# Ledger of designs, part 67: designed miniproteins, single chains, continued (4)

Each design is a single chain, and the fold is of that chain. pLDDT is the mean over its residues in the fold that is shown.

## One batch from the design tools (miniprotein)

Design m14463
Fold by ESMFold2-Fast:
Parts: C-alpha cells; sequence; structure tokens
Structure m14463 (fold): chain A 69 residues (1-69)
C-alpha cells in the first residue's frame, strides 16, 4: 500500500539521521491511513530525536491506543 511505502521511506530517512524528512514521510503515511499504529509510533520516535518531546508523547499514546500491547 501507499501508506506502507511512505512508512518504509520514513524508516530509511530515520536510519540516515534525516529526522525532519522522516517526520514528513510518516505524516503522509498517517494522512493515507490514520489507523496505521506503526507510523504513529515511528512519527513519535522521529519527533523525540528532534527534541519535540510533548508531541512525541502525544503521538506515542495514539499508537498505543490503535494497537495496545
Amino acid sequence: SEAKKLNEEGKKLFAEGKYEEAVKKYEEAIRLDPNYAEAWLNLAGALAKLGKHGEAARYGKKAYELNPE
């Protein structure tokens, strides 16, 4: 799916240390599939790397709500 491709592109950018670009890819994935728990979790991780801890915590909670452990 398109959302999965965007999530994988984001993961590649994250691995390269390109956190702002990774955020954009994860946001696009979520726009296409708002229930994509992994994309919300990955977005939270990238935002934490950028020092946006409040936003990261909020989106991490969203990921948990969509797919609780």
Scores: mean pLDDT 88

Design m14465
Fold by ESMFold2-Fast:
Structure m14465 (fold): chain A 75 residues (1-75)
Amino acid sequence: SKVDEIVKKIKEELAKRTLSPRAQAYFDELLEKIKKAKSIDEALYIVTEFLLKHRDDPEVLEVARIALKVVEEIK
């Protein structure tokens, strides 16, 4: 599915980067939520909601921004 492609691409993008342990933990949480999405639009909603919920945390915003970019590119 396209959701599986999104998950794979996000994993590939973040494997190229060094994240803090905190950012890595939030990324793992977000990725598990995206895996349960039934459509690309639902995946986009999940990433956007996660970003809004954690908007005051710069490390979490960086993780969400990377995921959002991948979702938008595959959409």
Scores: mean pLDDT 79

Design m14466
Fold by ESMFold2-Fast:
Structure m14466 (fold): chain A 60 residues (1-60)
Amino acid sequence: EVEEVLRRAIERIRRRDFDGAYEELYRLHELGETELAREVSRRLDAGDLEGAIRLLEEAL
């Protein structure tokens, strides 16, 4: 389940679907990956899309 959410989040970011990306990060938070969701959200807020994707890929 977590791996599936991570893959969807990466794809949403690559498609520039930021609303969908934040929805997937909320699901990640609900699954107990609070620190990961927080840090990825922070990178997206800063416009660091590549950094956000790298962090999600490292967690996969």
Scores: mean pLDDT 86

Design m14467
Fold by ESMFold2-Fast:
Structure m14467 (fold): chain A 56 residues (1-56)
Amino acid sequence: SAEELQKELSKIKSKEEALEFIKKLPLSDRQKAHLRRILYEKSLEEFKKAVAALLL
């Protein structure tokens, strides 16, 4: 659910935790690669927005 996703995203405080979270997502390898790129090139906040957009 949206509420549970927001709760999980709020627990992510580092890029390392974000990378571990990506592994668990029900997304394609291409989408996961895109999320890793966002973490590298932008920010943790932009990563969280991208995850929400893909899953909600």
Scores: mean pLDDT 83

Design m14468
Fold by ESMFold2-Fast:
Structure m14468 (fold): chain A 76 residues (1-76)
Amino acid sequence: MIEEIEKKVRELLEEGKSPEEIGEAVREILLPHLPEIVAEDIANAVKLEVKTSKTKEEAVKNAVKSVESMLRSYRG
């Protein structure tokens, strides 16, 4: 799941997709695994990281870190 999200975020950033489109793609990956509200919150965090990052590599790293942190909080 996390590895799939990292790959998808990287691919969409290379294709020049918007933060909104990247967030939606992450939400769709998470929906089979998590409640809708949790998937939405994580997708919104990814969207923010993509929007605020200076480089594509930083966007991928920050998005993955946000996903990992939020999943840990949800599982605790």
Scores: mean pLDDT 82

Design m14469
Fold by ESMFold2-Fast:
Structure m14469 (fold): chain A 56 residues (1-56)
Amino acid sequence: SAAARAVAEAEAARLRAAAERDPGKRTQYLSQAGEGHRAAGDEAAAERLFAEARAL
């Protein structure tokens, strides 16, 4: 499903963020993860990821 694909892509981006040492790229990956969770309808998860990205 589109929602399952969005969650899978979001989690892949989140894992990339966790492994990334460059703050700028980490912010990009966290933002991608947030967008993916929002697309899947999980607004709470999306907002937490966007907050993490802004804190970097």
Scores: mean pLDDT 82

Design m14470
Fold by ESMFold2-Fast:
Structure m14470 (fold): chain A 55 residues (1-55)
Amino acid sequence: MIKVYRNEETGEVTLEGGEITVTLKDGSVIKGSGKITFNEKDVESVYASEIPEFI
């Protein structure tokens, strides 16, 4: 299960656990396992290998 941490003031999102693919609005793709942090406003789509758990 992927843990999701969101900071509403900064728009930063941190995903922890599993395999995650983040596609940015400029077409860049970030792939990672473990822990990934990105800004919500720069994101086009997110694909996660497991069900997200919001914290």
Scores: mean pLDDT 73

Design m14471
Fold by ESMFold2-Fast:
Structure m14471 (fold): chain A 85 residues (1-85)
Amino acid sequence: MTDAERARDAFLARLPGLSEADRLNAFDELARVIVSAVAEGRLSPEEADAMLAELLEALRPLLSPEAWAQAEAIAAAARARIAAL
C-alpha cells in the first residue's frame, strides 16, 4: 500500500466528522500527497486520476455548491501538476 492509498483511506474515514473547511483542507493536503506519489513513481498518472475522481465523488454529497467548486479547483490543480511531470 502506498502512502497515497493510506492517506486516502484515512481521509475517507475522517470525512463525516469534519467541518466543510476541514474537508477542503484535508482534500488539498491529500491531493498534494497524490501528486508527490506520482512524481516519485509510486503511483501512475492513471491511478492518481482515478483516486482524485473517487475522492470528488465521496465529497460531492458532503459539500455546498460553493465548497464543491473549491474541491473541483483543488482536483484540477493536482491534475495539472501531474500532467506537467
Scores: mean pLDDT 85

Design m14472
Fold by ESMFold2-Fast:
Structure m14472 (fold): chain A 58 residues (1-58)
Amino acid sequence: SAAKEAAKEALKALEEGDIEKALKLSEQLPDSARLAVKVSILMNDIESAKKVLEYYAK
């Protein structure tokens, strides 16, 4: 699915420190997941953002 591929690419971007790319790709996720990733990144809780992305990348 588009969400799965976006989650995989967003996870890689986040691991590489490309926060802008990760946020843009997360817009392809369901609204609740997109918000969770965005809030986690804004709070500098990168681990929580990664967990959300890993769930959708399965």
Scores: mean pLDDT 84

Design m14473
Fold by ESMFold2-Fast:
Structure m14473 (fold): chain A 67 residues (1-67)
Amino acid sequence: VSQAEIDEGVAAILIGVGNLLASKGDYEGAIEMYERAIELGERAGNEELVKLAREELKKVKEKLAES
């Protein structure tokens, strides 16, 4: 597999972990996972994956700011 394929796979896993942390109320942990997923998605050139991670990050930051 290529480095881009590895980075995409890891980014997808990080989004899933971020979603799990957010569901438990760990918004700070979720933010860290989504930020890492964005970095890996950008390295892989996967704009859709980056967009997805940014959308989830925005939602969690809004929840954290309201707390």
Scores: mean pLDDT 85

Design m14474
Fold by ESMFold2-Fast:
Parts: sequence; C-alpha cells; structure tokens
Structure m14474 (fold): chain A 80 residues (1-80)
Amino acid sequence: MEAEAREQAERLAEPALAEVRELYPELTEEQLEELRRLLREAAYHALLSEAALAAGDLEAARAHHARAGAAQRRAAELIA
C-alpha cells in the first residue's frame, strides 16, 4: 500500500508541477524541487487517508488528512 501510494503520488505531482512552472516562470529550480516534494507529500498522505477510511481506521485517516493539508498549505505559501 505505502509503496504504491508513493508511486501514485509521484505520478500525480508531475502534471501539477508542469502547470505551476508554466504559470510561474519566475520560480527557481530550487523552489520547483521543494514544490515537487510538497506536492508528492500531499498526494501521498491524501491516498493513505482514503485507504485508512476504507479500512475503518478513523484515527489514521485523520492524521494523514492533516498531514496532506499541511503540505498543501506549505506549497501554496511557496508560490504566493
């Protein structure tokens, strides 16, 4: 599950990063790499939250949902 979630998160992050690069050409490669990391982290924890909900593990689902939200907030701050 976790390995598959990481691979899926990587696939989800690349199109989003390409769109951000197009909209914000002033971003440095260092900022884009940090954004890629945050987008992957957000997607990864979102996928784990969904899996935990499907398994009935509400505590794990809540924890992963919070971590996904934190990564998304940090990504938004980086491009603001």
Scores: mean pLDDT 83

Design m14475
Fold by ESMFold2-Fast:
Parts: C-alpha cells; structure tokens; sequence
Structure m14475 (fold): chain A 57 residues (1-57)
C-alpha cells in the first residue's frame, strides 16, 4: 500500500498522514461516505480514492 499512499499524495493532493488514514479506512471496510466525513471530502471524491486504493492493494 506504499504505492496507494504515494498515489493519493500526488494525484489527490492529500498530506501523507491523510493518505495513510484513507488506506487504513479502506482496509477496515469503510464506506465512501465514512471516508468523506473523516477527511471533509465529497462522497464522489472518497469513492474514487477508495477504488484507486483497492486496485493497488
């Protein structure tokens, strides 16, 4: 998941800490709505980030 963290930092503009949180939440089975609430993002943005993390492992 180091690749997923790096992708989120570069493509989504997240801090490394925020990117690591997203990766953990996805692994724990968090929904896009839960991720959106945790980071103050739209549900659509959270869904795209979740899909990217799942593709990379």
Amino acid sequence: SALAVDLLVREAGLSREQAELVVRMVREGASPAEIARALGLSVETARRMREAVLKLG
Scores: mean pLDDT 84

Design m14476
Fold by ESMFold2-Fast:
Structure m14476 (fold): chain A 60 residues (1-60)
Amino acid sequence: DLESLRRFAEGMEKANKEARELAEKALRERLGLSLEEAIERIRAGDEELARRIMEAVASL
């Protein structure tokens, strides 16, 4: 039903905002990188950086 979909979408937006804030904090504290720099390097095919980012986020 539409009500369940709306609640799900709201929950996803809230979770995404919190996850984004935690990811930005982890990137800054553990890797010294901004979110934009991390995205650019991952797009360039830096798989090692992508793994390091996942490790930093997983340790939250």
Scores: mean pLDDT 68

Design m14477
Fold by ESMFold2-Fast:
Structure m14477 (fold): chain A 76 residues (1-76)
Amino acid sequence: ISEKLLSLSPVEQQVLGTLLQLGRPLTAAELAELLGLSQSTVSKALNSLEKKGLVERIPGDPPRYTLSPELVAAIS
């Protein structure tokens, strides 16, 4: 987990920090508004974080994202 966190881009770090701070599932659009970034930039970061096992995608239209259970357990 620590090694994975050190390899994150600034955008990936901002996305994770926002999810941790708010403690609730968020859409890519909500994250983009909160961070002042484009939705495409946030969506790319979310896809990367999901591949790294740091966030979980909740199915829906639009989908929502939350911290992975493994990451939550590691920081709790």
Scores: mean pLDDT 79

Design m14478
Fold by ESMFold2-Fast:
Structure m14478 (fold): chain A 86 residues (1-86)
Amino acid sequence: MAAELAREAARALFGEGDEEKAQELNEKALELAKPLALAGQPEVIGEALLAALEEVAEVAEGELREEAAAALARLRAQLAALRAAQ
């Protein structure tokens, strides 16, 4: 589900130790995923999440930038696997 994927991306990006940043990113990802979740299209949801993480990677610095890049790589791999299964 879109919301679940968004939450997983937030956890991957910020980890368990950064509650505030994880919540902020999770809320932003959920807002982006809301209309897509209604459409039931996981590929479209994944693309919206990739765009959000790319934005975070561009504006974040230091460790957050590196973690955003890692989360992007994970989401790209998940979308590729989903497309291969379809």
Scores: mean pLDDT 57

Design m14479
Fold by ESMFold2-Fast:
Structure m14479 (fold): chain A 58 residues (1-58)
Amino acid sequence: MEEILREVERRLMEEEGASEEEARRAARFAEAWVRAFRLPATLELLLRWARLEYEASR
């Protein structure tokens, strides 16, 4: 899990220009939703939810 969250953070920072704080917040939001609804914790799903949170916070 932690390795996947680190990759989500990296992609938001490098590909979308998010700050480290923004990327961490978005990744933790995605983790919380995946855990709360017992969804598969894949990189693809976590990245999708993290991007939605990041864009909503712009």
Scores: mean pLDDT 78

Design m14480
Fold by ESMFold2-Fast:
Structure m14480 (fold): chain A 55 residues (1-55)
Amino acid sequence: MEEKLEEVVEKAFEKAKETGKVSTEELRKMLEEAGLPESYLPKVEREVLARLARS
């Protein structure tokens, strides 16, 4: 679970670096593709935004 969550965060962060943003809908799709519940969506979004703010 944690490993897949980290992969989703990393993938979303890479995409956000390319486009300068990431949508909630795109994050939700990444979670579904990884087999993770949508309840993780807010956590992934916060992590991606935190990493973007630092970079």
Scores: mean pLDDT 76

Design m14481
Fold by ESMFold2-Fast:
Structure m14481 (fold): chain A 58 residues (1-58)
Amino acid sequence: NELLKKIEELLKELVKLGAISEEQAEAILEDIKEAKPSEEGLENALKSTEEKLKEVKK
């Protein structure tokens, strides 16, 4: 699942920047997987993670 992999990579970047812990990133990813989201749901999760990364980065 390509969208899920992109979300995982962005969560790893957030951990590297100290915005979230590794445990928090893992919990977020598992929550997304458990919810069995639609493609639109995954796209929304990806966008939210991208926006958070942009805020932390600048």
Scores: mean pLDDT 78

Design m14482
Fold by ESMFold2-Fast:
Structure m14482 (fold): chain A 64 residues (1-64)
Amino acid sequence: RAVDLATQAVKAAEAGDNEKALDLLSQAVTELGGDGETARISAIESGDLVSMARTVLRYAQEKA
């Protein structure tokens, strides 16, 4: 489930849908047992939502 959410977050970020990407990224991190709100703030501060979403996807794949 986290992999599916992170995959969709990457696609949304690549499409420039930042609102959807941040929501999906937050959900993916929460499914992995992390703090989705902290992840959302970090992604905004990084200025590179695509890279953040890809990092979460890689981590989710390693945990599966």
Scores: mean pLDDT 78

Design m14483
Fold by ESMFold2-Fast:
Structure m14483 (fold): chain A 99 residues (1-99)
Amino acid sequence: MEKELQKQIDDGVLAIVIAVGKLLMRKGKYEEAAELLERGVERYPDSSLTAEALTLLGEAYKKLGKYEEAIKYYEKALALDPSNEEAKKNLEEAKKKLE
């Protein structure tokens, strides 16, 4: 029961990180978004939101033109959540940039 409360707190913190990351992305602050999201994922690797955070981190690297790094984070997102259609689509798109 205490573990469930800690997990809800961790998920809540990562949800805030994702929300701020999305705001930074909308403002074109892709480097700041990537740094924030990396810290969130490193601190909360087992959160229910970690795959979403990794997908957004990949998108930030894609916006920076760092396609190899974007692919790495999309593949990590899909390893955690194979049903993530956004990560699948973005992974295919990033791979096409390296052809």
Scores: mean pLDDT 85

Design m14484
Fold by ESMFold2-Fast:
Structure m14484 (fold): chain A 76 residues (1-76)
Amino acid sequence: SLEEQRREARALFAEAVREITKKMNEAIKKGDKENYEKLKKIQDELVASFQRLLDEGKTLEEVKAEIEKFKEEIDK
């Protein structure tokens, strides 16, 4: 159902946000302000992109692809 697809998309989004937050906390512990600010910008962009994809009625598959793209970006 559409509701189930939206729940799955939100769960994946929440997981991606947790991973970015974990990386941000690691940067804080290392005193790496530049990396912290980079990760914060990626998080802000992920939030904006997720909202746009939902507003545009994109499929769960398209939402998953976009989230995975952001997850790869934070691993650089």
Scores: mean pLDDT 82

Design m14485
Fold by ESMFold2-Fast:
Structure m14485 (fold): chain A 90 residues (1-90)
Amino acid sequence: SAEAEALLARLAAVEEQLRAIRQQILETSDPAVLEKLLAELDRLREEVKNTLLPGLVKLGVLSEEEAEQAKARLDGLVEQLRKLAEEKAK
């Protein structure tokens, strides 16, 4: 469906943005830039967990179990990047 295609396209765009944020965290030593990147990371996580994954489950594209696994993976990534940013800010 057009709705499912739009959600999948947005999810792919978010995955690309998460990759770019990870690279920027690895390359920067500016604490103000790190704080802005972590805020953007939290915004993208909120969109995926509260909008994109629930929407894909509702449309039957993902099972609830697949969505929960995706949420767990995303939370793990965010925690890894947060710890990396904290170490770089020291």
Scores: mean pLDDT 87

Design m14486
Fold by ESMFold2-Fast:
Order: sequence, then structure tokens, then C-alpha cells
Structure m14486 (fold): chain A 66 residues (1-66)
Amino acid sequence: ATTLTATATQDFTATGDDELALTKGQTLTLTVKETLAGGWILATNLDTGQTGLVPLSVLEVLAVQA
């Protein structure tokens, strides 16, 4: 799977159990393989270690990682 690094551009409130809450400025690792088509992406918050779905619109992609 392709892995990307991204920064949260705004706060995001999780409304579902599979969603990840974000604070503006947090750094994330994104897994793009399966969730990109829905406008949602699986992300791991590197500051908290939590994983969940976030809208792609609240993220700024920084780098592609292997």
C-alpha cells in the first residue's frame, strides 16, 4: 500500500467509532489504498498513535513514504 505523511489543516471531530479526531497541526501517516475513493482516508495520528478515518479535505499531504 502507498503511505503518505500529512498535516491536519483544521480541527476535526470524530462522529463515528471508526473516525479519528484531529487537532490542527497534528502530523499523520495516511494509508491511501482502500479509502481514497470515498473522500475519506485511513490515517494514524503520530502524536497520539490512534488510527481512524478522516476526510481528505482536512489534510495537507507532505510526503510519499514506502
Scores: mean pLDDT 72

Design m14487
Fold by ESMFold2-Fast:
Structure m14487 (fold): chain A 88 residues (1-88)
Amino acid sequence: AAEAAAEAAYAGALAAGEGHRLAEEGSPEGAAVYAGGVVAAAGAGLAGALAGEEAARAAAEGARRGGEEAGEGGRRAAEAAEAAAEGG
């Protein structure tokens, strides 16, 4: 459960980072990928919160790790995942 939430949040943050990069280059498709990545990371954070404290922390940490690798868009997704995990 915790591992799945962390992996989902990490993947969402990576997608958000890639989408943000493409959007900065002028791609509308990049903007959609960025938004989808943020929503996926936040959804993983919420799923973590519903599963319990360990899963919530794992999701937030996974998203943060992905954000550090993926750059600015990924960090934004990590913030969304952390907020969702704390708000659950």
Scores: mean pLDDT 80

Design m14488
Fold by ESMFold2-Fast:
Formats: sequence, C-alpha cells, structure tokens
Structure m14488 (fold): chain A 59 residues (1-59)
Amino acid sequence: GKGTLITAGTLGGYEAAKKYGVDPQEAIERGRKAGEELANQGVTDPEKAYEAGVKAALE
C-alpha cells in the first residue's frame, strides 16, 4: 500500500544518510517524498521505493 512505499523510501533516505554522512533530516524527507510519489504513480514494489529514496537522498 501507499504507507509501505513511503516507509521504504524513508528507510532508503535514512540508510543513505547513515552511509554517506548526508544530513539525516533532509535525506529522510527526500526518501519519504520519493516513496509517496511512486505510490501516487501506482507503483507497489517497496524495493523500487527504497532505491528511489537512496537516490533522492544523494542528489
């Protein structure tokens, strides 16, 4: 569901912050938004949301 993708994106952002020393608050928020955007597009795969969260956090 939408909540699952938001959670996956948030976790991706958090892991990117932890690994690369990026600001955790900004990284988490970017990951959350990436997961929400994918859910709004009808994506259901949490792995894609996690990867999108990591990518968003590092940009």
Scores: mean pLDDT 81

Design m14489
Fold by ESMFold2-Fast:
Structure m14489 (fold): chain A 62 residues (1-62)
Amino acid sequence: MFTGEAEVNGVKATATLDGLDLTVELTGEGSDEDKEQARRAAAQKALQNALEAILEELEELE
């Protein structure tokens, strides 16, 4: 499981990647556009964290 967080104009998004399932939770007040931007940024961070963890695991396994 990997997570990523982002904030846009007071809207905070937390994305959780569990296998192939990506879920995003939003908190705060903002426009639909701000919410969409926060969701996208959080999802991108979760995916980046997953990729970095996989690369570290591969290096540790030689």
Scores: mean pLDDT 78

Design m14490
Fold by ESMFold2-Fast:
Structure m14490 (fold): chain A 69 residues (1-69)
Amino acid sequence: MAEMTVTLPAGARGVLEQIAEAVRKAYGGEAEFSEDPETGELVLRIRTPADEAWNVTVTDEGATVTRET
């Protein structure tokens, strides 16, 4: 099982939500949000059933998750 954590500033909640949906869509994995109590930053924790490498690309157009192999 693979796990990834992504941290972005509080104002980027929409981006984290797009990443969570992209992971769920691509891998059928689990994604959840939390706020860092010290910085107020939003943290996205992603878990997938597969032990695979993947890339997450975030742009102004949204988030894309691509399986590496």
Scores: mean pLDDT 59

Design m14491
Fold by ESMFold2-Fast:
Structure m14491 (fold): chain A 65 residues (1-65)
Amino acid sequence: MKEIIDKLIAAGVSEEMAKRTAEVMQKYGMTGEPYISAAVKAADELNKAKNDEEILQAIVDNLGK
């Protein structure tokens, strides 16, 4: 979990949103690749997300990019 949070913060995600995103990723089993890279690419969308569904959508939209 800390490694995912640290990578998201390095990508420009706020600490609060990085922690929330990591919790969502753990809950849905998205703690490996390609999900970590997708979440990093989704940094701007994650900062704008208002709920867990928007966090999931941002990650999914960035899969395979």
Scores: mean pLDDT 83

Design m14492
Fold by ESMFold2-Fast:
Structure m14492 (fold): chain A 82 residues (1-82)
Amino acid sequence: SREELVAQAEELLAQASEAIRAGDYATADRLFREAARLYEEAGLTNVAAGVYDELGHFHRDRLHDDARAAEYFALAEALRAK
C-alpha cells in the first residue's frame, strides 16, 4: 500500500541519518536513493524530488562531487516538471 511504502521510506531516511552520523556515506547515499524510489512508487513525486535535492546537497557538501550533485538536482527538477 502507499502507507507501507511511505513508512518504509521514512525508516530508510532515519537509517541514512544514522549512517551519516557514523561517517558511512556510501550507506547513507544508498538509503537516500532507496527512499526516493519508494516515494516515487507511492506516487509522492514532490516528496521524492525533495529527497533527490537532499542527495544533491549531500554529494556537493559532504562528498565534494559537484557532477553527481548536479545529476540529482536535475532529477528533482524533472520530477517537479511532471
Scores: mean pLDDT 87

Design m14493
Fold by ESMFold2-Fast:
Order: structure tokens, then sequence, then C-alpha cells
Structure m14493 (fold): chain A 60 residues (1-60)
């Protein structure tokens, strides 16, 4: 699905440094909204977990 593909892309871009923490936070929040609209509970949980990791990185 578009949400699953987007989540995989965001995870990769976050890990390789393509996205800054601020950009990743915005993108993940948008993905969570899309996943909630589609009823993709699994993608919501996975995106929220990744968002917490980004918040930890921003605390540096």
Amino acid sequence: SDVEEGLKTLEKWIEDGTLSPDQAEVALKMLIQRAEREGDKSAVERAKKLLKKIEEIKKK
C-alpha cells in the first residue's frame, strides 16, 4: 500500500541521513494521519515507534 511504501521509504531516508530529524518528524506525522484515515492500525503503530526514535535524536 502507499502507506506501507511511504513508511519503508521514510525509515530508509531517516537511517541514511537523507531527512533531517525535523523533516522526518513532519513526514511521519503526515504518514500517521494518512494511515489513520485508511484504517491501517499496524502502520500507525510502526510510524509512532519511529517518531519516538526521531524525538530521541532531536534531544542531542
Scores: mean pLDDT 80

Design m14494
Fold by ESMFold2-Fast:
Structure m14494 (fold): chain A 105 residues (1-105)
Amino acid sequence: MEKKKKAQELLKKGNEYIKRGDFETAIKYYEEAIKLDPKNAQAYRNLGIAYLKLGEYEKAIEWFKKAIEIDPNDASAWRALGLAYRKMGKPEEAEKYIKKADEIE
């Protein structure tokens, strides 16, 4: 219970650093949030977004897949996964995941 509240505070702090364009610091806050609440799908999605912004597409994909494993109805995570595959030059995989996001919305 207490750990979930602490994780939510860290998640919000990470989001502040994302808005400032400090993706490396945001990653540190999201990693700490995940340690306290390892079932928070939003934290994994946001961690993936931070890696995507840094151009680390394979790491972004890993974290988006983790977010989807926890919450398979997160259309934003499916779209972000598709974008990451597109950035890697894998348009067929990208289309597959974007279609999945459209089916959820």
Scores: mean pLDDT 87

Design m14495
Fold by ESMFold2-Fast:
Structure m14495 (fold): chain A 69 residues (1-69)
Amino acid sequence: MGKPTKEEVLSTLAYAVVGIIKSHKLSEEEVVEIAERVKKLIPNDKEALEELKKTAKELGYEKAVKALE
């Protein structure tokens, strides 16, 4: 069965981005931009989007949380 390699790579990158957000303490504006782009690239990866939303919520970035809703 042909699995979309692009989707798998993008999902892996989304988890890497969560790590970068946490380690570098990115600004709310930067996290909002990332959230909007990730949502467009992998809209069907609910697990990756929920992890990103959880990270934004832990940082208190309400605008980023709303961007992922």
Scores: mean pLDDT 73

Design m14496
Fold by ESMFold2-Fast:
Structure m14496 (fold): chain A 109 residues (1-109)
Amino acid sequence: MEESLKKVSSEVLLSPEMLERLLEAIEAAEEALEKKKKELKEEDHSVIDAALKLLDVVRELAPHLTDEQAEETIGLIEKIRNAKNYEELKKAVEELADHIVLAIIERQK
C-alpha cells in the first residue's frame, strides 16, 4: 500500500496550507483522545484505539486529498476532538471512517 501511495505522490492535490491545517487537527485530536483514554473505562478504550488508527490513515492520505476533502475531514476530526461521551465519540469515528472510505473509492476512479 505504501508503494502505491508513493507512486501517486506526483499528483499532490492538497495545498501546503491545507496540509498543515489537517496535520494540526490530527495532532490536536490525538492529544484529546489520550486525555479521553484516562477518563473512560478500559472497556471503552477500543473506540479510542480505532480512532487513533483512523487518524494514522488520514495522515498517510493527506497529500492525496483535495482541499475540499481536507476541509470536510478536518470538520469530522473536530467532532472526534469535541465528543463529550462514548456515544458521541463512536458516532464521530464512524462518520470519519465512512468519509475516508469514500475518498479512497473516489481516488481509484
Scores: mean pLDDT 76

Design m14497
Fold by ESMFold2-Fast:
Structure m14497 (fold): chain A 70 residues (1-70)
Amino acid sequence: VERLLEEAERLHKELVEAAHAGDKEKAEALARELARLLRELLVALGVSEEEAEELAEAYLAHALAQIAAL
């Protein structure tokens, strides 16, 4: 869990930097990686694979909408 959290923190920092730079393509790629890690983290914490997938997809949809608005 700690390793996944550390990776997520790193990717989140890169996503914020890409968003500030207006690099929509990089921000979208990083958001997709964060969604994948969120799914893995949730499963590791005992969330069902189905529910983890739904939550990760919801996160990605919101993140992509925010990036599109940049």
Scores: mean pLDDT 81

Design m14498
Fold by ESMFold2-Fast:
Structure m14498 (fold): chain A 84 residues (1-84)
Amino acid sequence: SYLEEAKKLLEEAEKLMKQGKYKEAAEVAIKALMYAMKATEDKDLILKGIGTILRAIGLMIDGKYKEAAEVAIEGAKELIEASS
C-alpha cells in the first residue's frame, strides 16, 4: 500500500540522516511525504503535505540539506501517524 511504502521510505530517510547523508535523506523523506499524501483522503493533510514539500525543496535550493531533511522527515511522520 502507499502507507507501507511511506513508512519504508521514512525509515530509510531516518537511517540516511543518522549517517549524515542529509541531501539523500531529504530526497527520500520528500518521497515518503508524497506516498503518505497518496495514502490519505484528508484534504487538509494533503495540503499540509504539499506545503511541507515546497518548504523542503526551498531549503534544498538554498543548500540547507540538513534542515530540508528535518522538515520533510517531521512532515512525513505526522502524515503517516495521522493515516495509521
Scores: mean pLDDT 88

Design m14499
Fold by ESMFold2-Fast:
Structure m14499 (fold): chain A 82 residues (1-82)
Amino acid sequence: MSLDELLKKLKELEDKKLPVEEVLPLIAELARIRLLEAGLSEEKAEELIAKAVERLLAKYGDKKITVKELKEEFAKILTELG
């Protein structure tokens, strides 16, 4: 999926409450692209994404969340992980 296509899908879903498991793959792919653009290796980007996904599933795995809220939480966790 292209970055532009991914951003469009996320914008369309921004205010919809969806199961975390349905939204996480889209947010993870966006974060992966941005980490690679920031100069991280693919392996390091995948490691950080996996850790962020684990934390989000532990916190919100049983809940519905907006794409906007999940995107903000994902960004916070990535900042905490380094």
Scores: mean pLDDT 78

Design m14500
Fold by ESMFold2-Fast:
Structure m14500 (fold): chain A 80 residues (1-80)
Amino acid sequence: MEAAIEAIVEALRAGDVEKALAIFEEMLKAAESEEEAKALFNAVMRAVGELVREHPELRELARRFGIEMQELLNKRLKEM
């Protein structure tokens, strides 16, 4: 879990939102419950928040990632 979240952060640091979303989507599919899916979303959001504090220039990219990440979560929850 930690390593996958770090991979998302590294992708965002590189400006690769598509790669970050792909990793998050794979993690969401592995989540077996709504609680796990929401916990994963919260953990990723926390890591992204830390990234933006360290790299304020990534704020706009992180905002777009957060919107797409929320849509992926909502889609996954409807299918569970």
Scores: mean pLDDT 85

